# Designs tried in a protein design run: designed miniproteins, single chains, continued (2). Part 45

Each design is a single chain, and the fold is of that chain. pLDDT is the mean over its residues in the fold that is shown.

## One batch from the design tools (miniprotein)

Design m5644
Fold by ESMFold2-Fast:
Structure m5644 (fold): chain A 85 residues (1-85)
Amino acid sequence: MKEEEERKKKEEELRELEEEKKRYLEESTRYSVEAIKHAVEATVARREGDEEKAEEHLKKTEEYNEESNKYEEKYREVLKKIKEL
């Protein structure tokens, strides 16, 4: 009957959203960690007087932070969808 089909659809939808939630959280975290790593390398390079290397690592830090923020937004959108189920 229709009620069992609706329950199965919600269970499948929830499973897909939970998998997306996990992926986006993992990707956001990975990019955040890479950004921190490059920020540290930029600081080290600057202290060593290597301005070019410092700028390269700062650019990488900005790029990774931007990607981390994109996945964080996707994660929050999925959380909202799960709560609305």
Scores: mean pLDDT 85

Design m5645
Fold by ESMFold2-Fast:
Structure m5645 (fold): chain A 55 residues (1-55)
Amino acid sequence: TPSPEIEHLERLLRELRRLLEEMRADPSTPQRDVDTLEAVVRELEAEIARLRAEE
């Protein structure tokens, strides 16, 4: 069973991925903002993978 922390981070990741798709769909969004959110998403994915490896 995943820890409550992992479940929380997985929900956050889903919301950030949704936001990223919305930002990519909006041509007025600066590329810098898209790049920043992509980096945050990758960091969160890595953290979730690390925590899952500890279970």
Scores: mean pLDDT 83

Design m5646
Fold by ESMFold2-Fast:
Structure m5646 (fold): chain A 76 residues (1-76)
Amino acid sequence: SEGEELYKKGLELFDSDPLKAGDYFYRSGQEYYKKKDYDKAIDAYTLSVEAYARAGDEAGKALAEENLKRVQKEKE
């Protein structure tokens, strides 16, 4: 699926380009969220937060954390 391909790309770039990895994980989370696959969306947004943190992108981290909280609330 689109979400799985984006997630895989994020994993490939996590160590070499954490900023791009954060974007791929974020987009993966959005694709899973659209399909109401909340568990995979949570996993993707969690890695997006970690990747943006490694990159020093505070704005990206905050955005990913906001979406992570939103999905967690909807899963409850």
Scores: mean pLDDT 89

Design m5647
Fold by ESMFold2-Fast:
Structure m5647 (fold): chain A 65 residues (1-65)
Amino acid sequence: MAIDPRLAEAVLWLMKGAIYERHGDYEAAAEAYEEAARIARESDPELAAVAEEAARRAREKAAAA
């Protein structure tokens, strides 16, 4: 199985975002999710959309804090 190197990077950024979100670091989570979306947008629009939704949610929570 061949995984696009960009897709692998996007997944790592999603994982970092999830870890930050779990710890309540919504600003860091939003940044990580945005990087995941930026990278995934070139190879996987569906994954990019998921990351964009996660980033938006994290941004809203960061703005509320």
Scores: mean pLDDT 80

Design m5648
Fold by ESMFold2-Fast:
Order: C-alpha cells, then sequence, then structure tokens
Structure m5648 (fold): chain A 97 residues (1-97)
C-alpha cells in the first residue's frame, strides 16, 4: 500500500503542476484582455451573489460558468487539471487511513 500511496501522490503533484501552468495562462489572458476581464469580474460577482441563496456550491458553479464563457480554453484546462489532482489526493488519503 505504501508504494500505491506514493504513486498517487506523484500523480497529484503532476496534475497540480499542470493546474498551476493553466492558472498562469488564465491570468495572462485576463491581463491581455483587461476590459473583457473587468466585465467578467462584474458578471461573476453578480451571478455568485444571486446564486449564494442556493448554497456556496451553486454560487461557485455559477461564478465558474461566467469565467468559462469569457476564457473557455484557459478556464476548462485549469478546472480539469485541478479536479484530477483532487481525485488523486483523495485516493491517497483514503489509502493512508
Amino acid sequence: KKAEIEKLKEKREEYLKKAQEAYDKLQQAGAENSEKAKEARQRAAETKEYYAKLGEGSARSAEFAVWWQTFPKETTEYGTFLSSAKVYDERAKRLEK
């Protein structure tokens, strides 16, 4: 089981690194398109506030949807790699218990 845990941790680190690279690309896209990013921040804040009454998860999903509409490639890459890292992290923690 120790070897299995180490392999899962290696995959977690791999996907966290890919997520960080995707995040840096998303930040770069926002910097290059400052007006578009400004409008997206406003719409994301309004959408998050509206859906907050349904719960934090709904608010976060709605906020993410606004960012995906504005920078779909960068947002999708970041979310996908972060999700993969989380799956491997949870699997490693499960085996440690």
Scores: mean pLDDT 71

Design m5649
Fold by ESMFold2-Fast:
Structure m5649 (fold): chain A 58 residues (1-58)
Amino acid sequence: SAENAARADAAFPVGARAALEALEAGQSPKEASRIGREAQAKAAGLTMEELEAAGRAL
């Protein structure tokens, strides 16, 4: 939905920061990406499925 896409976009910086922090902590790029998406979903108030369906995932 347009609302979910807008919420995901607003939460993108939160996800990006979490991914960067995970990389700095020695996580792999794949794991850091997952951590970032989880943080983005949480900040947006979306499930991971809703975040992926919105097409705005980190």
Scores: mean pLDDT 87

Design m5650
Fold by ESMFold2-Fast:
Order: structure tokens, then C-alpha cells, then sequence
Structure m5650 (fold): chain A 60 residues (1-60)
């Protein structure tokens, strides 16, 4: 089971990241609380790396 969490400078970036994560890992549990996105669940290693990359890119 994988868990990724990232906090964003704006709500718009957080929403964008949550949408992108849902597209990459549609079976994952995605939670948006304020500007923080949490992605949890059964991810493949490929899905994990791609979600991590997108979260890091959008949180910059």
C-alpha cells in the first residue's frame, strides 16, 4: 500500500493535483483537505512514481 501527501501554495494547484492523481490512479483514495492532497491505496510502482512526480511538480 502506498501513501503520498503534498501541500500546495494555492487551492487551485491542490485541485489540479488531485484531478491528475485520480487520472493516473483511478482506484486510489484521494483526499483534499484545504491545500493538502493525500493519495492512498493499492498503487502500482508505475502509478506511485507518476503520482509522486506530478505532486512534486505542482507543489513547486
Amino acid sequence: MYELKATFSTLERAIGAAIAAAGIAPKAKITLEGNTVTVEGELSEEEYEEVKRVLELLSA
Scores: mean pLDDT 80

Design m5651
Fold by ESMFold2-Fast:
Structure m5651 (fold): chain A 82 residues (1-82)
Amino acid sequence: DAVARARAALDGLLAAKTVEEINAKTQEFIRALDQLPPEEARRVAEEAAEAISRKMDETTDFDLQVALSVALIAAAVVIATS
């Protein structure tokens, strides 16, 4: 189930405490979205963009904030191209 994998990757991204974990979970998330129909990928990416934005607002570590901004851009690309 690609939707379940995408949501699990997003949950892992939101729970991540290191740049390496954020990057790894972002890659898993994008790979899972690539297996979804465009309409479904857009909806999941929109949910992810909101959740990542909230985590960025709560994050005080600059390096983590940069990694989260890359994840947000990746989600925004899926929204724009779906």
Scores: mean pLDDT 85

Design m5652
Fold by ESMFold2-Fast:
Structure m5652 (fold): chain A 84 residues (1-84)
Amino acid sequence: SLTDEIEKRVDEILDKRAKEANEKLESYRKQATPEEQKLIDEIRELISKLNERQQKEYLITVANLLEKGEDPEKILERIKKIIN
């Protein structure tokens, strides 16, 4: 059905964006301070408790916020409020 074709395409786009987001997060982490690395690790740990689709969506959101220069501490606080 058209609905199934749309869902498949959405999932393919999400998978690609999640892979790109993970690569961006790894690059950021390598250049981050030890304190920032700890915050990123806490963010990843919280995200790991979600379902597979939500994990991909939140990884993309976090990578985009970090790329925009958002503070990892502020990102962690926002994620804690959403997940808890």
Scores: mean pLDDT 84

Design m5653
Fold by ESMFold2-Fast:
Structure m5653 (fold): chain A 73 residues (1-73)
Amino acid sequence: MKEELIEKLEELSKSNPEEALRLAKEMFKKGLVDKRTVKALGDIINNAPNPGLLNSGVRLRSEILEKHPELLE
């Protein structure tokens, strides 16, 4: 369910940003994104252990916001 995936994403965004990014990509592919997904991507970026993961998170967030500009506000 979407809520369960979002809750898991929020937890992983702080504890395991790499797995959180993988989950966020899968959710985006399935169209299961909302404002909470964008916020969780911000947390992934802030908690990224290396520049590669940080850049991947920024790119995914940009792709989501380009497709769903209404999620900016």
Scores: mean pLDDT 81

Design m5654
Fold by ESMFold2-Fast:
Structure m5654 (fold): chain A 69 residues (1-69)
Amino acid sequence: GGAEARELLERALEALRAGDFEEARRLLQKALEHVSPENAELVDRVGTLAAILGDEELLALAQELARKA
C-alpha cells in the first residue's frame, strides 16, 4: 500500500543521504513492490531516487510504472 511505499522511500532517502547506496537501492526495490501505477506522487519519488542513485534498471521500472498509469 501507499503507506508502506512512503515509509520505504523515506528510509531510502535517509540511506542515500548517509552515503549507503546499497541500502538505498535495497529499500527502493522494496518500495517498488508497494507502488501502484495510479499513485503519481510515489511513482515520481521512485524515479527521482533511482535517477540520483544512477540505477538504470530501477529508473526503467519507475518509467514503466508511469507509462501504465
Scores: mean pLDDT 81

Design m5655
Fold by ESMFold2-Fast:
Structure m5655 (fold): chain A 64 residues (1-64)
Amino acid sequence: MDAEVNRALADMLAALGKIFEKKGNYDEAIELYRKAAELYRQSGDEEGAERFDKMAKEIEEKKK
């Protein structure tokens, strides 16, 4: 598996998550941020994974 491909996919999913967050589609934003975090983790980017896990949690708190 190519770590660069996983990171590129993570960046794309993160960007989509931001778009859905701005639209108020919080469920979709949470799912996209979590998928991005998993791909960052698979690419060895633990800091990126933590950032997007945190963003997903913040959206969950905002939704409640």
Scores: mean pLDDT 81

Design m5656
Fold by ESMFold2-Fast:
Structure m5656 (fold): chain A 87 residues (1-87)
Amino acid sequence: DPQLQALQLIQQKNVEFPGLLASPTCFICNESFDSSLYPREYALKCDVPNCPKTVHGSCFLKVDWTEVCSVPNCLFTCGTIKPRFLL
């Protein structure tokens, strides 16, 4: 159970808890998520309706989201505005 400060940081980074993932694999590294290892394998999910993109939080911090476009109408990959992820 994360502390309030940790929860606020997770919300700021748009982290979704395990079990709420729309995709079982990370979009960046193609590795599966293991929810039994949370918070070690936490995920970020786009809050745009019908966007299936989910990534490891660590992977998200390593890429420039302005240069990747792989899904029509998904701001997650086209990146002029960072997508909002919800807990």
Scores: mean pLDDT 48

Design m5657
Fold by ESMFold2-Fast:
Structure m5657 (fold): chain A 67 residues (1-67)
Amino acid sequence: SKEELDAEVDLALAEMYRALGNFYEKQGKKEEAIKSYKLALEVASRVDTPEAKRLIEEIKKNIEKLK
């Protein structure tokens, strides 16, 4: 269904933003990393699946480490 396709696209987008956050983190760009992780969190929060919930918890840990 379109709803399932939208969920898959949102999860892929969240994973991409998380990867971008990790890239900025490795470059020492803390502010950019946090912004990218927050975008990943926003997109992942649109999806109500166990995979999305796991991703959200991992993203929260990424943000917490950068405080």
Scores: mean pLDDT 85

Design m5658
Fold by ESMFold2-Fast:
Structure m5658 (fold): chain A 76 residues (1-76)
Amino acid sequence: SPIEEAAAEVLAELPAVLERARELLRRGDLETVRRLAEQLRGQAKKAEELGFLELAKRLRELAREVEELLREALEE
């Protein structure tokens, strides 16, 4: 289905999101990284509500990693 195809496309792009977060933090763009983490959390909740449990799990794991990178940047 189109929605399952879209979920698969998002899943394939997830590794690139973490590298983007690292690059944004190197540039001092903490606000964009914070918004990214919030968006990933929202997407995970929506994916779970739609029954895409693997996508929801991957989005939560990615959100946690982005949040951890942001936390480390704020403590330096």
Scores: mean pLDDT 79

Design m5659
Fold by ESMFold2-Fast:
Structure m5659 (fold): chain A 74 residues (1-74)
Amino acid sequence: MPPVTREEVLAGLDRAIEEARKLGEATGKEALAAETIAQLEALRAEAARATDEAELLALAEEGERLMQELVEAV
């Protein structure tokens, strides 16, 4: 696999935040989506400061987990 970059992780988290917002709007579960968005925004802030590929990968995987949990909960 190619190495994970900060730019790639930030872009992925930005897409996840937008998808969470859309999902909350579409399902009427805006409060649950807002909680997930807040967690994704915290991960994005950490990714912006991350200097290590392993940290970036862990943050990306956590973001994917949060989105999967939201999808299963709606």
Scores: mean pLDDT 83

Design m5660
Fold by ESMFold2-Fast:
Structure m5660 (fold): chain A 55 residues (1-55)
Amino acid sequence: SLEDQLEAQKAFNEALNAKTLEEARKIVDELAERLGLSEGQREELLTTIEHLHET
């Protein structure tokens, strides 16, 4: 739904703005549980955040 897309966008921005990678992972995990994301979708999102956080 549109609401789920907006929640995902918000959480992604919060994860990118997190002070530590551990905090970013927690935000992504909480979003994945709330939206019922598949393991593959969760892992892809985490990998993207980790890559951007290191760059």
Scores: mean pLDDT 76

Design m5661
Fold by ESMFold2-Fast:
Structure m5661 (fold): chain A 93 residues (1-93)
Amino acid sequence: SELEESLRAARENLRKAIEALRAGDVRKAALYATAALLHLVAASLVASEEQRPAIEEAIREVLRGIKALDAGKVEEAIRHFERAIRILEEILE
C-alpha cells in the first residue's frame, strides 16, 4: 500500500541518516533525515485515525533529531532517529 511504501521509505532514510552520522557526515545525515520526514508527512495524510498518532510521534522524534544535529549533538540525534525507527517497525508489523 502507499502507506506501507511511505513508512518503509522513511525507515530506510532514517537508517541511512544514522549510518551517515556514524561515518561523520552530518550534512548527508540531515538530507536523509529530511527525506524521512517528507515520507512520514505523506504517510500521515493517508493513515487511519488509529495509525496517525504513532506516525505523528515518529515525526516528532525525527524533528527532535534534526534539532539535535543543528546543536551539534550527534549522539542525541542518533537516539531520536532510532526511536523513530522503532515506532515505524511497530506500525509495519
Scores: mean pLDDT 92

Design m5662
Fold by ESMFold2-Fast:
Structure m5662 (fold): chain A 116 residues (1-116)
Amino acid sequence: APMKTYSAVVETPVFDAEDNPVGSLRIEITYSEDDVFTVRVRHLDTEGRLLHELVAEARTEGEIGDILLEALAPLREEGWTLTGFPNITAILDALKAGREIRGLAEAEAVWREAVA
């Protein structure tokens, strides 16, 4: 049988220095049963057009953190901000347990469960 994969997809709005919406950040983390994570981060404009994409494989939370920091660098250089960022540790634990995450509300629910 093919190896099972589990995915977390979170989309967070991006704002300029004057709090105007300028797009979104879409984070997709796919876990496979061989303990490999594929991290895809896409920066989209207000029309859903791709501005920047980063795709990398990781085996540790530290490597995923480094990938996410690199993906956020273009936003920081523009002076753009995010309203929230999901707890990555809680997301990774959920994926390893065979739970999928679809959207920011589910990511926040997983985080609240992890800290309760």
Scores: mean pLDDT 78

Design m5663
Fold by ESMFold2-Fast:
Structure m5663 (fold): chain A 65 residues (1-65)
Amino acid sequence: IIPILEKLKEYLKSKGELEKAKLIDEIIEAIKKKDFEKAEKLIEELGKIDKELAEKIEELVKKAK
């Protein structure tokens, strides 16, 4: 999961989507710490900006548990 999210973060940064990239980075850090409650809250924050992207990431995180 983390390598996929890292590539997504770099892709978003390359498109100038800096706020989305920052949230992805924070989600990656939460997952690395196994703080899935924090990761879920960050995914909800991402959903306020990009609902479809947040739903995709939530699905990936659920499969990684």
Scores: mean pLDDT 78

Design m5664
Fold by ESMFold2-Fast:
Structure m5664 (fold): chain A 57 residues (1-57)
Amino acid sequence: SMADLEKLKELAQAVLEASPEEIDAKENELLTFIFSKPEVAEEYLAYASELVKPLRN
């Protein structure tokens, strides 16, 4: 779970920092990881909730 969360954050950060040419590949890798395990999907939802809090205004 902790290792999965760390990898999830790494992949999500890679998408955010990706160049226009790389973003599709990085998004596909993130989505593949999220859908590989239900526990990873839960970690993603928690991570995404944290990300939107500072951006809600």
Scores: mean pLDDT 71

Design m5665
Fold by ESMFold2-Fast:
Order: structure tokens, then C-alpha cells, then sequence
Structure m5665 (fold): chain A 84 residues (1-84)
């Protein structure tokens, strides 16, 4: 579940952006999908409203259709994005 307080913390938001950026590098440049997933999860744990990590999860789900954990978190990310 998303944590409302985390989304408004500038320190957590900044760290979430750093993790989302690392996830994007692993996803798009290195094609290391499992590692990218770990960084997107860390970003969303710090900031559940991080748009980069939310979009990263949706894109990663297309690359990992058989990974149930990725599919569930992507479904949650889509619901969050629909409220923004």
C-alpha cells in the first residue's frame, strides 16, 4: 500500500528520484530487468508517487510478463498514476 506521508517528504522524494534514475539505467541501457525492478521498488517505497518509478514499473511489466511480483506492482502503479 502507498504511504501518504512519504510522498510529501522532500528528502525521500530526492532519494526516490535517484533510485528511479538507477532503475531506468539498468532497464534501458543495461537491460538488467531484475536489478531495475529492485531499484523501482526502492524508489516507490520512499515515494509512492514517483512518476519515473511508476512509469518504469509499467514498462518493466511488458518486459517481464511471467514475473508475478512485477505484474502486481505494475498494476498498483497504474492505479496510482490514474489518480494523478
Amino acid sequence: SAREAAAKDPEKAALAEEYARKGHELHWIKKKYEEAFEYYKKALELDPLNVGALNGMLELAEEMPENEEVQKLAEEAEKVLSTL
Scores: mean pLDDT 81

Design m5666
Fold by ESMFold2-Fast:
Structure m5666 (fold): chain A 72 residues (1-72)
Amino acid sequence: MREKLREAVRKANEELGLGLTDEQIDRIVEAGEAAKDLREVPPAVYQALLELGVSREDAQRATVLIAKRLEE
């Protein structure tokens, strides 16, 4: 699960050119893992992206891509 979430965040970072570092990706993964169920992961990821200074538009796009990848 953690590795799958990390890979989803990494690919969204690459596709959207967000410029996130490995440490920033790890922070997003930690926020997603703190969610109690899978439905809470996308909003947790979205908030973490905003806290890292990602724009609202890019954070929304990244969250959609990450959610799709977690669904398989």
Scores: mean pLDDT 82

Design m5667
Fold by ESMFold2-Fast:
Structure m5667 (fold): chain A 64 residues (1-64)
Amino acid sequence: MEHFEEGGRLLDEGKPEEAAEHFKEAIKEDPSFAAAWGGLAVALRRLGKEEEASEALKKAQELS
């Protein structure tokens, strides 16, 4: 949960690369955490990684 909250804060600060790392840690702790996959998708999209972002978003939608 803390990694997810930190990821969201880093996105608000304009640090999508650091945010993505925190969302990945949240997913490692709970791979069924749909919101963490959604956060990762947003971070990856801001980094220009559209294919990876689409995959993360699909995972979030499957789990929600």
Scores: mean pLDDT 84

Design m5668
Fold by ESMFold2-Fast:
Structure m5668 (fold): chain A 59 residues (1-59)
Amino acid sequence: LEKAREAFEAGDYETAIEIARELAEKGDKEALEILVKALSKQRKSAEAMEVLKEAAARQ
């Protein structure tokens, strides 16, 4: 999680997305927030919405 936040703060959205996606898939809510924000920064709104739908469908 910290590495994803650090990458996001540094403007390295690709690395932030990679790390945060792995953690969000495991149910980490904070990682999901970082993932969505990083995808939005890269103007990948459709992908961000799909990630949210997948997270909502998980336990």
Scores: mean pLDDT 74

Design m5669
Fold by ESMFold2-Fast:
Structure m5669 (fold): chain A 67 residues (1-67)
Amino acid sequence: EQAQEEQLRQRMYEMIRAIGKETGDEKRAEEVIEAIEAYLAGDESVKEKLEEYVEYMKPYAEKKAAA
């Protein structure tokens, strides 16, 4: 469902930006969002970079979820 896909994407972007603001990594957050947009447009070359960012963001995402 298109609405659910858009909502999940927006939630992901909000979380990435929130982590970026909290950690001072706003440039990294925007780079990650751009990579996600590229991946969704069919550019699979960014997949490895996105997986690395997910690992980097994992502890911050858990901390935000607990707060």
Scores: mean pLDDT 72

Design m5670
Fold by ESMFold2-Fast:
Structure m5670 (fold): chain A 74 residues (1-74)
Amino acid sequence: MEEARKEVEQAEKELEKDPNNADAWYRLGDAYEKLGELQKAREAWKKAGMLYFEKGDYSKALEAFKKYQELVEK
């Protein structure tokens, strides 16, 4: 859990500088999932997916939206 907490802190610092950083939102989602913060993970992945889509990175957008959707099935 220590590494996941560090990943949250790093992503949060990146988002303080650029709140539209899709990679930071995606990492934040992964870190929250590792911490069991599933609602926060879902929102972070949803935001990452939207930002990737806006940037034209459809592969990463699909991956983020897939993670968002999978949490509601389990």
Scores: mean pLDDT 81

Design m5671
Fold by ESMFold2-Fast:
Structure m5671 (fold): chain A 94 residues (1-94)
Amino acid sequence: MLELSDEERRALAIAGEAVRVAREDLGASPEAVAAMQAALQRLVAEKLAAGRPLTPEEAVAVMREVLARHMGPEAAERAVREATERAAARLAAG
């Protein structure tokens, strides 16, 4: 398994929570959820290939962009805000 930095763990936690908020709280379509997951996988693969860590800011930017295209900017901003708060709470509990 990969040793993840605190920054990478936070980035992945935010992205995961953003997908959950979109799917479970905002009623995002399966297509929108799949697009978010595909975008995250591409970003992770690009960072691994480049030997650079994934940052929370990059995870937030990608999730916001994809969700805004499917649900609009207000829903995207809400999802990112709630995801960031949930990720912080989960990391504090672990």
Scores: mean pLDDT 82

Design m5672
Fold by ESMFold2-Fast:
Structure m5672 (fold): chain A 82 residues (1-82)
Amino acid sequence: DLLEKFLDALLEEAEEYLRRTGKDKLSREELKEVIRRAAERSGFTLSDEDIDSMVDTIFDDLGKDEVSLEELKEFLEKIRYS
C-alpha cells in the first residue's frame, strides 16, 4: 500500500532529520521538507498544496507550532487505525 509506505517513510525521514540536526522537534517548515522527502522516497504523489494541507492539519490537531517524533508517530497511528 502506497499510503503505508509513505507513512513509514515519513517517520523514518523525521527520525533521520532530528538525529542529524540534534533537534528534539520539527517546525512547520522542517515538517514540510520531511513530508516532501518521504513522498519522493515512497513514490507517493503529493503537490505542494497537499503538503501544506497535511502540515496545517497536523499542527491544528496538536495545537502547537512544533512536533516531536513521538507526537508525529501518535498522530500517524491514528490515521492508520481510524
Scores: mean pLDDT 82

Design m5673
Fold by ESMFold2-Fast:
Structure m5673 (fold): chain A 77 residues (1-77)
Amino acid sequence: MPSVEELEAWLDAQIAYIRELIEKDPEKAVETARNVLALLEWLRERYKDNPEAQAVIDRHIARVRELLEEAEKKLKE
């Protein structure tokens, strides 16, 4: 299992990737964001007894949801 620091670094990389996809391929950005959200919900259940990991996961769920909304708006433009 990754450390909290490794988890945060990986999630930050996913956020950067989705952000790039919003401009280049918003359809793929939506798909990627949904897949990352599904993984984050799964990780939230796995780390339910680890409050530090839960805080990192919850922050990233909120951020990925914002990116998903942005990607969906790009698709409608």
Scores: mean pLDDT 82

Design m5674
Fold by ESMFold2-Fast:
Structure m5674 (fold): chain A 75 residues (1-75)
Amino acid sequence: SDEQKRLIERQKTIEEASKYAKEGKYEEMIEILKEYAKKQGGTLRRETEDGKELLNIYSADGQLVGRYELSDLEK
């Protein structure tokens, strides 16, 4: 099903991104998340809230589907 394919694709993307983050390869992690957002017809945005830099992933409908704190990932 399309739902099952989306779930598998998301799981693979998160696993790959997590692997790069754990290795300190934040630029590669960001690129993977950016490509994933584009495949979903959505957008990756860098935003700032309460002095924290965030990577927000929005769906094509403008729904927030993922959030990562950039400052935590760069450490």
Scores: mean pLDDT 72

Design m5675
Fold by ESMFold2-Fast:
Structure m5675 (fold): chain A 57 residues (1-57)
Amino acid sequence: SEELRRQSEEHQREAGEHVREGRRALEEGDLESYREHFKKAVEHNEKSQELLKKAAE
């Protein structure tokens, strides 16, 4: 499904943005923001992988 693949790509893009913001927070010494951003990145990556598996069916 092209739609599921597009949704997967959107989740990967959001995961990447959270990784970038998490790294920035870590550089600024904001460990709590760093943890929250990386948690969000993991959640988006997991959703992306789930959607890709469905798209392959």
Scores: mean pLDDT 86

Design m5676
Fold by ESMFold2-Fast:
Structure m5676 (fold): chain A 65 residues (1-65)
Amino acid sequence: SKVEALVRELLRRYPDPNATITKEELYEIAKKLGIDEETVDEIIAEVDKDGTGKINVGEFIETYG
């Protein structure tokens, strides 16, 4: 449910799947949706496998959408 809300918000803000966001930007969006940092950290661990702090929006949506 919360992850689905985050996926919808990312699709609304970043309709181009080639867009990248920082971990800080993802935390800001998630906080606005009432999603806690622990949930966001689990999501980041799944999609940011290289630990670069850069998340491709398309990869996020492919993983959770």
Scores: mean pLDDT 75

Design m5677
Fold by ESMFold2-Fast:
Structure m5677 (fold): chain A 64 residues (1-64)
Amino acid sequence: SYVEKAQEAIDKKDYEEAVRYARKAIEENPDNADAWDLLSVALTELGKYEEAKEASKKAQELRK
């Protein structure tokens, strides 16, 4: 799955690739909180803190 590919990319520190796979996972299922969490992690590592915060907020909202 794209979630698994995003996690593998994070584990390899390929954060740009992790963002791409996380976005693909969200495209398939926008309610997948795990995909939003992975997007937030990858964006944080890339220094895109505002975008990371928005992704984290979306993941939190979906887990309520």
Scores: mean pLDDT 87

Design m5678
Fold by ESMFold2-Fast:
Structure m5678 (fold): chain A 79 residues (1-79)
Amino acid sequence: MKEKVKELLERAIEALAAGDLEKAAELAEEAYRLSGNPLFRRAAELARRAAAEKDPLERELLRAMAMLMLAVELTALDT
């Protein structure tokens, strides 16, 4: 379980960094389905909002928030 969630979070963070916001949202949703952690669902919502956002500055803010949430949870899984 934890290994699968960790893999999904790593891939979601990579997708966010690459600007593939829809892929990042899908991966975060899958992590939520496996773990039940509501922060993963919140990160998926932020990634989807970023994908729909027309203002580039607001999009970057939403993307950064999603990435930070996933990174914090990824470090928690390693401890």
Scores: mean pLDDT 84

Design m5679
Fold by ESMFold2-Fast:
Formats: sequence, structure tokens, C-alpha cells
Structure m5679 (fold): chain A 92 residues (1-92)
Amino acid sequence: SEIARQGAEEAARALERSGAEAEARAEGNTVTVTGRGADYSVQMGALAGAVAAEYEGAEAEVKVEGDTVTVTLTAPSPEIAGRGARAAARGL
């Protein structure tokens, strides 16, 4: 949905402002944001963002592989997924 996509794009831009190369994907009730070249502070920011997304009602999973961080948000609706992604962006 448009709201989930906008939230995903906002989270990707936040990662890019922090120095990572980012991409975002929104599919139904799921938002996935990937940051490459993410230093330790960006990785910790992603973890804080995941917690913020859970307060919006999304289920968050964070995976760190080397310098790549992936945040996956699954929610009951695209609207909640989008709000979760925006909350995650504020953690970065």
C-alpha cells in the first residue's frame, strides 16, 4: 500500500543520512529495509528503531550480517506497517 511504501522510503532515507546505502521494500503488511555499509552506530540505531516500530503495533526482526542490517516489520495492516517504518526511521 501507499502508506507502507512511504514509511519504508522514509526509513531508507534515514539510513542513507547515517551513511549507509539503503533500500526499502513494502509488500502487503510487510516492510523490509536494508542498509549496507552500516557501522556499529547505525546497527544500534536499527535495533532502537525496531523497538519503536513495535510500539506502533508492528512485529520487528533485525538481522545483522557483517556491515549489512536488515529490518523486517510485519503488521496487522499496511497502515501500521507504514507507521512502524516511520517510527524506525526516527531511531536512526
Scores: mean pLDDT 80

Design m5680
Fold by ESMFold2-Fast:
Structure m5680 (fold): chain A 69 residues (1-69)
Amino acid sequence: SEEEARLAYLKAHPEDIDTELARAGKRLVEAQEKGDKEAVAEAYRDISLIAEARGDQETAEKWRKKAEE
């Protein structure tokens, strides 16, 4: 699945996690400014996967729930 592939990439490239998080954060801000609800949900989902790749399950669950709203 797309999420499995993304999670595998993040786990294989821990050195890129901070950069990927910054990128996802920028997408979230831009999506919110544009009122793009689907892009906001996608950004929340990506932030959740990044947190999961770091082993931060609590943060991952928080953002996953935001994406499902």
Scores: mean pLDDT 85

Design m5681
Fold by ESMFold2-Fast:
Structure m5681 (fold): chain A 71 residues (1-71)
Amino acid sequence: SKAEELLREAERLWEEAVEAFEKGDYETAARLVLEAGRLAAEALRLQGREEEAERVLKLAEGLAKKLLELA
């Protein structure tokens, strides 16, 4: 399904974000975290899980802001 494809892509981007963070590339980590969160939120909305989608997006936005403060 499209939701499964979006979650798979979000997982891949999250793994890339962790690698960027471990290398000290906080700007790239922030961008990847935000993109992963957006894709995960879209997948959750397709499944009718709007409240969880909003929560995931807010967490991703907050984490991205903190990562940019480290950059």
Scores: mean pLDDT 88

